# Designed miniproteins, single chains, part 85

Each design is a single chain, and the fold is of that chain. pLDDT is the mean over its residues in the fold that is shown.

## One batch from the design tools (miniprotein)

Design m3136
Fold by ESMFold2-Fast:
Structure m3136 (fold): chain A 69 residues (1-69)
Amino acid sequence: SAEEALKKAEEHLKLAERYIEQGDVESAERHIREAEKYASELFKAGKEDQAAEIVARIAELRARIEELK
């Protein structure tokens, strides 16, 4: 369901953020990829605004990873 996809995207984004804080870029990138899959499910379910918000948060986390390189 779209509700489950949103919940899973949020959970993976929280894990990615925690791994970034720990300097574990590889684990953070794995969770970002999972969040992207759920964002895709939200787009397919017609939840474009929610999907766009998840995509924006993914972009912010990726920018933070680049600052660690």
Scores: mean pLDDT 87

Design m3137
Fold by ESMFold2-Fast:
Structure m3137 (fold): chain A 79 residues (1-79)
Amino acid sequence: SLEELLELVEEARRALEAGDVERARELMKQALKLAKELGLPEVAKSLEQGLRSLEEGDVTAALAALHEAIELLKEMLKK
């Protein structure tokens, strides 16, 4: 569900802000798989960008990508 995807992305952001890069990467990979299953290409693209940034050691860029995914999901959940 969209709510489950949002929770995964928010948990990934919290993990990354706490310095737990491994946990954040695991959650981001789970979120990416779910975003693709739900047919959300914009959210999937943001998560792919975030994962790439983590592989390059750019935590700031990864956090920005997670923030973008969260904002997209929140907009989709509005009535």
Scores: mean pLDDT 86

Design m3138
Fold by ESMFold2-Fast:
Structure m3138 (fold): chain A 68 residues (1-68)
Amino acid sequence: SALEEEVVEKAREAVEKAKKEGKSDEEIDRLVLQVLMDFMAANPDTPDEVVRAIAEKMREVLEEVLKE
């Protein structure tokens, strides 16, 4: 859904910004977790399956950005 794509994109932007600012991989990982937690708090009716799919996509984004 557009909402899922939006939150994953927000995580990508946060990771890219943090990497450019010289934050550690651990700090960047915590930022991704915070984005997911904020999404869950704002969207409490989101099915568990959808939350898991978002979390996996965020993990893929984290791995891609840190690889570059």
Scores: mean pLDDT 80

Design m3139
Fold by ESMFold2-Fast:
Structure m3139 (fold): chain A 66 residues (1-66)
Amino acid sequence: TVEGAARVIARKAAEAPNDEQKVEIARSGIDALVAAGYDRQALVEAVRKAMRELGVPDEVIDAALA
């Protein structure tokens, strides 16, 4: 599901050692899933929500999802 895929991306991004890697992991994960047939808008919204729930700073989330 979109939510399941988004949670996997958000978790990997949250576990990254620095903000630059969090942004790159989130962007690359979204791009890979969009290429696999997921809807970008739905995936971006689900990833944003999941990253917030995991305590990723809004600045990092906004950079990743812009």
Scores: mean pLDDT 84

Design m3140
Fold by ESMFold2-Fast:
Structure m3140 (fold): chain A 64 residues (1-64)
Amino acid sequence: RELVERILRELGKERLTKEEFKELLRELGLSEELAELLVEVFDKDGDGYLTAEELEEALQALGL
């Protein structure tokens, strides 16, 4: 929750691209394969971006 909001504010963005999200998960010690799976599942709009809400759902699914 707070982590997602801080990341978006730090980057000056309202949402992350799939690539940026994969990089974020890698920094958190997660595999790129898992990051790809989560992006595909939680990119509900199919526009290649993850909103703060979608990012929170994805991180919650990982127990983060």
Scores: mean pLDDT 70

Design m3141
Fold by ESMFold2-Fast:
Structure m3141 (fold): chain A 92 residues (1-92)
Amino acid sequence: GELVLRAIGLILRIIGLELDIELELKKLKDEEKKKELEERLKELKKRFEELKKEFFSTPEEDEERLRELIRRLEELVEELEKLLKEAKEEIG
């Protein structure tokens, strides 16, 4: 029901944020800062892949597990938004 749709919405938001971050990282002239932010993005992408696997293995009737997944997806969105802000604030 609603929990599944909420999780899907967060997954789509994360995909968009990852793409936005990759585009901003391509603009960076500071190679050391770029490498730092690329490593952070790589770790966040790994967490996202684990969360997606867990989501697709979770029955829709398991509301407790879905609420935990939604919380973890929301935390990942916040970390990605912070990374995007840092990437945009770099002047190269």
Scores: mean pLDDT 87

Design m3142
Fold by ESMFold2-Fast:
Structure m3142 (fold): chain A 56 residues (1-56)
Amino acid sequence: GELGLRLVMKETGLSEEEILEIVRKYEAGVSPEELGKEFGLSAKVVKGAVEAVKNW
């Protein structure tokens, strides 16, 4: 949701478009480790971002 998206933007410095791309790729089956490598984040942060956007 919007609240989770805004929190992740504030914590990571990533744009809305980048965060939504992470969520789309994760749902398409890309690993959090590969997404972390692509976006310069840890796999843990990628998982947290997806969870925040989906739950908040």
Scores: mean pLDDT 85

Design m3143
Fold by ESMFold2-Fast:
Structure m3143 (fold): chain A 89 residues (1-89)
Amino acid sequence: MSPAEKAAVVTAALLRLIGLILDVELGRPLTAEEARAAAEALARAAEVATPEEIARMRRLVEELLALAEEKGLASPEALAILRETLASL
């Protein structure tokens, strides 16, 4: 992958997480499908990400998990997918 392609993959994963955090803040439920799509994007990004970028991804997943649990806006399946994703980063 080119440096630009690596940056694009990481940026796309980060923006997806930010979008999901904003959606949950606004009261939109997090689906298992959205959690899987985020996990797949993060797995691809982790292959090319710097340690700093991985740390940023981990913080955003932790924030999304905490927010979704606090608001009760995620299925047990969606929460399990995010916890597994966090453990694999």
Scores: mean pLDDT 86

Design m3144
Fold by ESMFold2-Fast:
Structure m3144 (fold): chain A 68 residues (1-68)
Amino acid sequence: SAAEDLEKLKAELSKDPEFEAELIDGKTLIIKSTGSVEKIIGLALRIIGDYPNLEVKVEGDTIILTAK
């Protein structure tokens, strides 16, 4: 389910010091980078490919994931 995918992504990204991930109400995952915009774009493209049930929005250095 989309909720399980969001929790899995949060757990995986919490191990990477280049990203900060916050899960809100199990429905929205906000991912921020302290690095370049290119790192966010690369991660967003990977998520689009791997998680087709998640809506991906990129705003600067931030990725916002929600269920479709």
Scores: mean pLDDT 80

Design m3145
Fold by ESMFold2-Fast:
Structure m3145 (fold): chain A 86 residues (1-86)
Amino acid sequence: MELSEKEQEELLRATRRLSERALELEKELQEALEAGDKEKVAEILRELAELAREEAEEAEKRGAKKVAELLYKMAEELEKKAEELE
């Protein structure tokens, strides 16, 4: 279950981009949570899921299949959380 050096690089890159997007959405997410706007929270989670899928596709294109699988799983979990808010 050890990631290769290349797979570690791809995972760190994807994680960095996801974290950066999450920080960008932090204010919007906080405002939606305070307002009880479940629809807006679900929308933000779907945006993060879409980014995770985009990063998964890039990882797969670069041959980091194991990293792509982890990112697809992350996207599915975020979409499931968004659906649970409805």
Scores: mean pLDDT 77

Design m3146
Fold by ESMFold2-Fast:
Structure m3146 (fold): chain A 64 residues (1-64)
Amino acid sequence: RIAELRRQAVEAIEAGDAERVRELAEEAKKLGDFGLARSAEVGAEAIERGDTVTARLARAEIRK
């Protein structure tokens, strides 16, 4: 479940889909994975402002 969310979050960040990343962050919170939720939120904010470096770092944290 969480592993699938992590995979989907990585794919959404690679696609630049900030809305999808935020949806996955909310789902991670429901499952109690606040670390994944936080990293996904950082990634979504980075995508929204065009910060490719921060988006890559968020993706790397999620892949871990």
Scores: mean pLDDT 79

Design m3147
Fold by ESMFold2-Fast:
Structure m3147 (fold): chain A 55 residues (1-55)
Amino acid sequence: MKLSMEEYEAIVLRMREAIVAGDEAALEAVLAEIKEKYPHLYPVFKALVEDLKAR
């Protein structure tokens, strides 16, 4: 299960937009997709969400 740089950037953008909009449903949907497709990367993306929310 390999992420391209373009896919990674697209996911980060989607997460950031959901956080800025306060759209928890969209954010949870992105995280659920990552957990299913890239379970080994789920902790990394969850930590990224926490970092983005703290700023």
Scores: mean pLDDT 78

Design m3148
Fold by ESMFold2-Fast:
Formats: structure tokens, C-alpha cells, sequence
Structure m3148 (fold): chain A 92 residues (1-92)
């Protein structure tokens, strides 16, 4: 939903403000965000926000491996995916 898209956009912006690289990939109705180069503090903050989206009913998976945080969100419309991709391009 709109709240999920807004949260993903906010998380991408926060990661970039902390000097992280953000990669986006799409498979069907699913978007995967990969954040690299984050400090442990910022990784934990973003992971907790992703968990919060899941508690609010979003289809979300979180993986944390070293300095890499992966967030996968499903159940997205083509319009929501397009909005996420447009936001990612604006951060490049």
C-alpha cells in the first residue's frame, strides 16, 4: 500500500544520507532493496523499520549479513513498483 511505498522511499533516503549504496531489483510483484556500507547502528534502525512494516501487514523479509542489509517486499502493484524505481533513480 501507499504506507509501504512511503516507508521504503524513506529508508532508501536515510541509507543514502549515511553514505550507503542502495541497489533495487524487481521480480514479479516483489522488490528487493540491498543496502551496503551501513554502520551497525543504521542497519539495526532500518531492519527495525522493515520489521515494523511486517507487523503492519506488509509482506516483508529482512536479511542482515555483515555490512549488507537486504529487504524484500511482496504484494506490490505495478504502479507501486514504478514509484519505488523512480525514487531509487532520483538517489543515483
Amino acid sequence: GAATVAELKAMMRLAREHGAQVQVSVRGDRVTLVFSGLSVRVQIALALRAIGMGLDGAEVKVRLEGDTLTIEVGGLSPAEIAEILAHHRSLL
Scores: mean pLDDT 85

Design m3149
Fold by ESMFold2-Fast:
Parts: structure tokens; sequence; C-alpha cells
Structure m3149 (fold): chain A 65 residues (1-65)
């Protein structure tokens, strides 16, 4: 994971390497939200997915540098 981000940075392809790490948390949050019948739980699941995606992208960049 982090090794792949570092290699992509060396090749100048950092943005493309980070995209897969952002997408899964957001997609999982949306899928979990769709399975929920309680609106409050749906909103929480969507928020967690978006927050986790941002953290994963930032952590990946920092560790690659």
Amino acid sequence: MEEKIKAAKDNGELGEALAPYAKPPVQEGRARSAAMTDPAERDAALGEGSTQAAKNANDGIKKAE
C-alpha cells in the first residue's frame, strides 16, 4: 500500500496511486448507508466513509514523502 504510493511519487503518478485508497472507504460508507433503514445511521455511515477517505489519502501522501 504505502510502498506503492512511494513508487508512484518517484514516477510522478502519485494522484493515480492514491485514487483506489480514497474510493473504497467512500463506497463502503455508501453501501452501508443503503443497507440502513434508520436515517440517522445512514448519515453517520456516509460521513464516516468520507472522513476515512480523506485521512487515508493524507496519511498515504505523508508516509510516501
Scores: mean pLDDT 58

Design m3150
Fold by ESMFold2-Fast:
Structure m3150 (fold): chain A 70 residues (1-70)
Amino acid sequence: MELEEEIVERAVKAALDAYDAGMSKQEAIELARVEAFRLAREAGLSQEQIDRVTDRAVKAAEEALDAHDA
């Protein structure tokens, strides 16, 4: 699995777990953004890659939370 895809999956899981724990949808989406940024920086990704993976994580978290809420 590509590193960027793994970061997105981990960020989405963190958002879903936070939402289930009582965070608002907006707070959970923001957590996905922050987590993806942190993981991408720790992995030594370029600024372009960090921006791309962070945007992707936010979109994926929004979609996952929308599906979760039905």
Scores: mean pLDDT 82

Design m3151
Fold by ESMFold2-Fast:
Structure m3151 (fold): chain A 89 residues (1-89)
Amino acid sequence: SLELISNLIKALSEFVPGKSSLKELSEKYNVPLSILKKALAFYLHTQLGLSNAEIGRLLGVSQSTVSRIIKEFKEKGITTLLEALEYLT
């Protein structure tokens, strides 16, 4: 859905590390929390170059969970943010 992709982009653009509530962004943009966390993990890894440990702290998940998410995108041949958002929606 183009609407869900658009809403994910808006949620990502409003995300402020250490300040934003993922639950509030999920509710505001009507995006499932699990999808938002996967999109943020990809964005923070590929666009900001953050480590799996740093991403885990920001998303409230384990480093191993982040590693699994990033591996999933890699195994699907996903390299761009748009491809990741299309895969998740």
Scores: mean pLDDT 87

Design m3152
Fold by ESMFold2-Fast:
Order: structure tokens, then C-alpha cells, then sequence
Structure m3152 (fold): chain A 117 residues (1-117)
């Protein structure tokens, strides 16, 4: 968690290389840290490292789904779809956006059900 927070501080200072290094260190200590993979994707996207950004978002989405964080997974798939669109990978972008929409709908229904009961 300390390296993840260090990454957030470096991002706030627009120090993208230092932010990426900090998030990679957080991932080395906890490979299942979905937020670290997600933020590494954001940093790679900002650096126009589209293949690395796609890999990071895909890993974040898988980890968020496994943890039951439907909103986190939906956000990661949405960002993955954007990267695929930028790369002109339109079929992969459609699959990612459809998965994001499905997860957001499930997250909304889950919250509504929990508040109703």
C-alpha cells in the first residue's frame, strides 16, 4: 500500500515514470492489487504506451471481477475499450465496452436490491 500511495503522489506531480515504477513495485508486493494495475494502466495511457495500458487494464478488470467489484471491473473494461478504439481494434473495443455496460448494469441492480431490502 505504501508504494501505491507513492504512485498517487507522483501522478499528482505529473511524474509519470516515477508513478509507473511505484505502481510496478506495489504489484510486485501484491500481484492481485487491482487498483495498482488500474492506475498503472492510466499512467501508460498518459505516456501513449497503448499495448502496456491495455494489458494493465485487462489485468485490473480480471482482478476486480474476481473480487466482486463490478464497478471497478466496468471502469477497467471501459478504459480497455478506449485503448482498443485508439489502436483501431474495433471488434475488441466493442467486446470491452459491452462487458463494461453489463457490469455497470449489474452493479446498479445490486445496489438497488440491497437498498430495497
Amino acid sequence: EAYYNLGLVYEAQDKLDEAAAAYKRAIELNPNFAKAHYNLGLVYKAQNKLDEAAEAYKKAAELYEKAGDLKGAGEAYKNLGFIYTTQNKLNEALEAYNKAAELYEKAGDLKGAAEAY
Scores: mean pLDDT 85

Design m3154
Fold by ESMFold2-Fast:
Structure m3154 (fold): chain A 68 residues (1-68)
Amino acid sequence: MAVEYAKKAYEAAKAKKYDEMDKYAAKARELLAKLADSSPEALEAEIYLSFAYMYKAIDKLIAENKAK
């Protein structure tokens, strides 16, 4: 189920395990391709993936801003 993998990606991102995040996010996207774009499951999975990538992006931005 796409939501389960998206949620695992989010949990991995919270733990800063970005390799696992990328693995689960890739699986979630593969499953999302088989769902209707407007399905509740697809929307929920996209929300979790967005939070996962937000964590990764914030960590990168913080590191880059501190590398002054």
Scores: mean pLDDT 78

Design m3155
Fold by ESMFold2-Fast:
Structure m3155 (fold): chain A 55 residues (1-55)
Amino acid sequence: MEEKIKEIIDIAVDAYKNLGAPKEEILKRTEEELKKKFSKEQVEKALKELKKKLE
């Protein structure tokens, strides 16, 4: 996984665990951010990893 994508995922996980943001909101905002800079395949892979870390 690209370093930039890993950083975005780690920030999202921290927001979920430390700020108590809803899982659905974290996933939606992270998807929107990733779609601006990365390919569809990279976004899908990153969201799959993020979902695992939020479970």
Scores: mean pLDDT 79

Design m3156
Fold by ESMFold2-Fast:
Structure m3156 (fold): chain A 57 residues (1-57)
Amino acid sequence: SKAELAEQAYKAFKAGDYETALELLQKLGVSREEAEKALKSGDPELLERLIVRALTA
């Protein structure tokens, strides 16, 4: 489900596994550009907002 993908993406981000986080965010429907920008920022709040937006789209 999308919720499981979102949880896995957040866990990957927290673990510093940005490659896996990027892949999972794209599967959620986040654009590669937005996903890369969020991951490069290192801001968990920005990442969380992208995930919430993807789940409600």
Scores: mean pLDDT 81

Design m3157
Fold by ESMFold2-Fast:
Structure m3157 (fold): chain A 68 residues (1-68)
Amino acid sequence: SVEEIVKQFETIFKEEGLPDDLIKEASEELRKLLEVLHDPNATPEQRQAAIDEIVRLVSKALDAIAAA
């Protein structure tokens, strides 16, 4: 489920030492993107855009971890 994926994401980033405000922001963004992927009416273009955004979000989070 979207909630389970978001919870795992929060747990991993909290363990890696990300600030709570960044975890909250990333989790809210991830939830929106995962909702697109779970929408049976989403077009292939919408799904690809959501995947690209998830990749950007993860890359940004990894950069923040490296900077911490």
Scores: mean pLDDT 79

Design m3158
Fold by ESMFold2-Fast:
Structure m3158 (fold): chain A 90 residues (1-90)
Amino acid sequence: EEARKALEALRKALEAIDSGNVDEAKQYLEEAIKYLEPLREKGHPLAARAIGNVELALSALDSGNLDLAKQYVREAIEDVERLLAEEEAK
């Protein structure tokens, strides 16, 4: 459930970046980290990787590089989608 909530937050962050709403995008990215952190603490490598990509996206937004931020958010989405697929395969 936490991974699905993180995925939804990441998708909303991507939409906010596309709309030029940087503050809203940052809020959704922080929400994604909140949901991914318990999964990282449980030892999920894809959760740690997704958090890393979200942190890079936040840094890109701070520097005004929206295209780079979108790329990192998409990578985080792929990491979370893969995490969900691996959990469902168990």
Scores: mean pLDDT 85

Design m3159
Fold by ESMFold2-Fast:
Structure m3159 (fold): chain A 80 residues (1-80)
Amino acid sequence: SQEEIAERVVAVVERRLEELMQKSKKLDEGTQRMLMESARKAALEMVKDIAKDHGLSEELTKEVIERVEALMEKAEKELS
């Protein structure tokens, strides 16, 4: 149950990030970086809110945050 919620959250972040990357492909690098920073903040807040609302363990919450941050870092490298 909690693991299913964690996997769903990561999957939602991955999908939204892919959509953002596709939509921002024709934008200048400065705008892409601004949108990426905004998306990172939104994703981390979403993870924290869901973790609180659904009572995810501290360990599982940390794992989800680390996975989300890894996805964001990978996407940022693809912008360069």
Scores: mean pLDDT 82

Design m3160
Fold by ESMFold2-Fast:
Structure m3160 (fold): chain A 64 residues (1-64)
Amino acid sequence: MEEVRKLIEQLKDADPKVRENAALKLGVMGDERALEPLEQVARDPSAPETVREAADKAIAMIRT
């Protein structure tokens, strides 16, 4: 799916709002291909807290 790949790319965007939105959209889509990229973001200490929190929420959404 092109949309999932595009959102995964946006997890590395320079704009933290774009990164946050991408993480949440990946969570709503529920595609397991997003799990590893989201886990990398959630464990990245250089990422803003809001982005890491969005990644954690997205992982929970995909895994339920």
Scores: mean pLDDT 81

Design m3162
Fold by ESMFold2-Fast:
Structure m3162 (fold): chain A 70 residues (1-70)
Amino acid sequence: SIEENRKKAREAIRQAEEHIKAGDLEAARSYLDTALKLAEELRKQGDLQAAKEIEASVKTLRDYLAELEA
């Protein structure tokens, strides 16, 4: 369902944030990939707003990860 995909995507972003805080950047990237796949499913289901929100959060966290590795 749309609600399950929203919940899973937000949980994946939350897990990415926790793993960034813990210094596990590989796990964080894996969770961000999961969130993007769920955003694609939300787009297919017609929830464009939730998909855009998830994509924006992923972009912000990936940009932050790039700064940490620089």
Scores: mean pLDDT 87

Design m3163
Fold by ESMFold2-Fast:
Structure m3163 (fold): chain A 77 residues (1-77)
Amino acid sequence: SAEEAIEKAREYVLKAVEALAAGDWEKAREYGEKALEAAMEALRLGGDAAVATGLAIAGIGLQIEAALGAGEGIAGA
């Protein structure tokens, strides 16, 4: 259900935050991707748009922080 997708997105956001705190950039990126996927699925299923959008933005932000922590940067900057 949409509610289950929101719950999964929340779980993945928490796991990504834990991975970032541990300096595990690979896991942080993976969990951020999973959070975004779950949040997008919640939106597709007609779940709470504000909550799902917030979780999607969090997933994107966590992926960006993981990439910056890993030194991936912006190519050509």
Scores: mean pLDDT 79

Design m3164
Fold by ESMFold2-Fast:
Structure m3164 (fold): chain A 87 residues (1-87)
Amino acid sequence: MPVPLPSKEQLEEAIRLLEEAKRAIEEGDLKKAEEYLDKALELAADIPGVDVMIALALVYLKKGDLKLAIEALELAIEFLRRKLEEL
C-alpha cells in the first residue's frame, strides 16, 4: 500500500519541527534551527510546495538572512496547517 498523501501525524510533526526551528532562530541557536529544518524537510519531501518553502528557509538561515528565514518558516507552517485542516 503506497502512502501517496502525508498522514496527520506526519503533518503535525513537520509543523512542530518548523515551530521549534523558528524559536531556535529567535533564541540565536542557528545550529539547532538548521537541525529542525533538516528534519522538517525530510518529513515534507513528498509534500509539493512546502518542501520549497522549507528549503528557502534553510538557504536564508545559512546566508544569515534571519528575517527572511523566519518569513519562509511562517509560510511553511501556514501551508502545513491548511493541509492538516483539509484532512
Scores: mean pLDDT 80

Design m3165
Fold by ESMFold2-Fast:
Structure m3165 (fold): chain A 55 residues (1-55)
Amino acid sequence: EELEKKIKELGEKARKAFDEIRKLYRNNTPENIKKASELERKLAEEMQKEYDKLK
């Protein structure tokens, strides 16, 4: 079903995003912290959009 495919795609995106966030925090420059925060915000927005679609 469409929902299951979407869950798989979201899971892959989340995993890659978390990997990038972890790399950025390990090299903790101000620029990397900003990039990590932006990635976290985008991931949260994507999760919220998925939640809203269930409404």
Scores: mean pLDDT 75

Design m3166
Fold by ESMFold2-Fast:
Structure m3166 (fold): chain A 70 residues (1-70)
Amino acid sequence: SAEEAVERAVERLMEELGLSREEAERVVKTAQKMGGVSEGEAAEAILRLLDEEPLERARAAVESLLQLSK
């Protein structure tokens, strides 16, 4: 479900990149807004990023999203 994908993305952002829950939730919301996609689709894109990219590249992408969050 979309809710399960969002929670999994939030948990992985916290565990692998050391984000707070609030920061992780902002990353998902910012990705959703910038992508023009559903929250579940944004969460799935983040999970794919974490699976497919080296940790350093995933961290840089996530830091960029945090800078864009409002």
Scores: mean pLDDT 84

Design m3167
Fold by ESMFold2-Fast:
Structure m3167 (fold): chain A 55 residues (1-55)
Amino acid sequence: MSLTEQVMLDMARKMAGDKVPSDEELEKFVNDFASHYNLSEEEKERILKKVRELV
């Protein structure tokens, strides 16, 4: 799986409970992940968009 797919799956698993993360929480998670792995702004935005589609 690509890095983007791994982030999406991790977020989907975290959201599989009774509570859905807020948009601000999703943005923070993706920003932290992008910073940790030194991803480009375009990659970060793409991951965030895909994660938002899962909520």
Scores: mean pLDDT 70

Design m3168
Fold by ESMFold2-Fast:
Structure m3168 (fold): chain A 90 residues (1-90)
Amino acid sequence: MANDEKVRELLRRMLELAEEARQDPSQARKIRGEVTGLSAEFLRVATPEQQQLLFQAVNAIMKGLDDPSDFDAYFERMRELIAEIEELLA
């Protein structure tokens, strides 16, 4: 359905923002704003099951942005959660 394509696009954008933050930690403040905006867009198109996983993924990336020394661990947690959401779209 059209909503599934929109969710996949938003998940890809979230991964791109997280990778940008990983490459340039000085962008963390800007990336937090972008992730927050993206999360609001997800809530309009995602199912309740997808929203639950999305909240966990957003929490993971936000914690990574707050603690750059552990960013890689939170980035991998976010990727795991995104993969689980993608399975719900299959």
Scores: mean pLDDT 79

Design m3169
Fold by ESMFold2-Fast:
Structure m3169 (fold): chain A 56 residues (1-56)
Amino acid sequence: ASREELVELAERAGPLALANTGAETAEEAQDILMEKHGPEAARRGLEEAARVSEEL
């Protein structure tokens, strides 16, 4: 997944992405997830969080 795609997913995941990473912003959250888990795992996690959240 591209960085732009992951940032959009992190925005949609909202508080779940921030809480899971300790980040203050969606951009930082996706950077942390990519660094720790790689792009594919980061994308899957953010997609799941976005689906659960649904309150952007």
Scores: mean pLDDT 70

Design m3170
Fold by ESMFold2-Fast:
Structure m3170 (fold): chain A 66 residues (1-66)
Amino acid sequence: MTIRVTTDDDPRRLTAAALLGMGYPGSTARVVGDTTVEIESEASEDDVLALARELSTIPGVTAEIV
């Protein structure tokens, strides 16, 4: 499953979100825009949903499953 992460103009929030996603086994993070990262994970659907919720707790970050 793929999580699309969008942040405000602060690249540090995007970096934090990418590092969080890469902490999950079998996850790969890819920068797809100046304020957007996609995290692909082989984890279970429940783990991917938990990751998306965790990412959304970062101020100025929006995470959605695509």
Scores: mean pLDDT 73

Design m3171
Fold by ESMFold2-Fast:
Structure m3171 (fold): chain A 76 residues (1-76)
Amino acid sequence: SKKEEAEKLLKEADRLEAQADVYHQQGRTDEALRLYAQAYILYRKAAEKYKDVDPNLAEEAQKRADELLQRIHDLA
């Protein structure tokens, strides 16, 4: 279902963001930025898939994407 697809995208985005945070803490900024960018794309895709099935989860995923976009700009 679209909800199951969105949940998989969200979990993968969370995993990538967590790994990017580890790289950032290690001073590995280029590696962190690559993973944050990937997580951003996946949060956006999750939000799109949630939009018709769970609008609240769509808003949460979009907010997380927007927060990552700010972080990417601050680190670049």
Scores: mean pLDDT 89

Design m3172
Fold by ESMFold2-Fast:
Structure m3172 (fold): chain A 82 residues (1-82)
Amino acid sequence: LSEELKKKITEKLKELVKRLEEKNLLDKETGELLREIMLALVNGDVEEMIKKLKELKELLRKKGDEESAEIVDEIIELLESS
């Protein structure tokens, strides 16, 4: 991962976490997926990060939070286009 891409992903993840916190959607399941995504980002594990982001996107859509799911999709696109 380039430093520029890591910065963009970190920015999007911070936006996502803030929105989830404001909406009281940071339950145990969502929090564990976010922790795993952040660990994969620190380790530069792109494949694991995409896998966990896809799981998070499905979970957020199931909860009816389409806005947060859209942010997750933007992060996936950044990773897949790079």
Scores: mean pLDDT 83

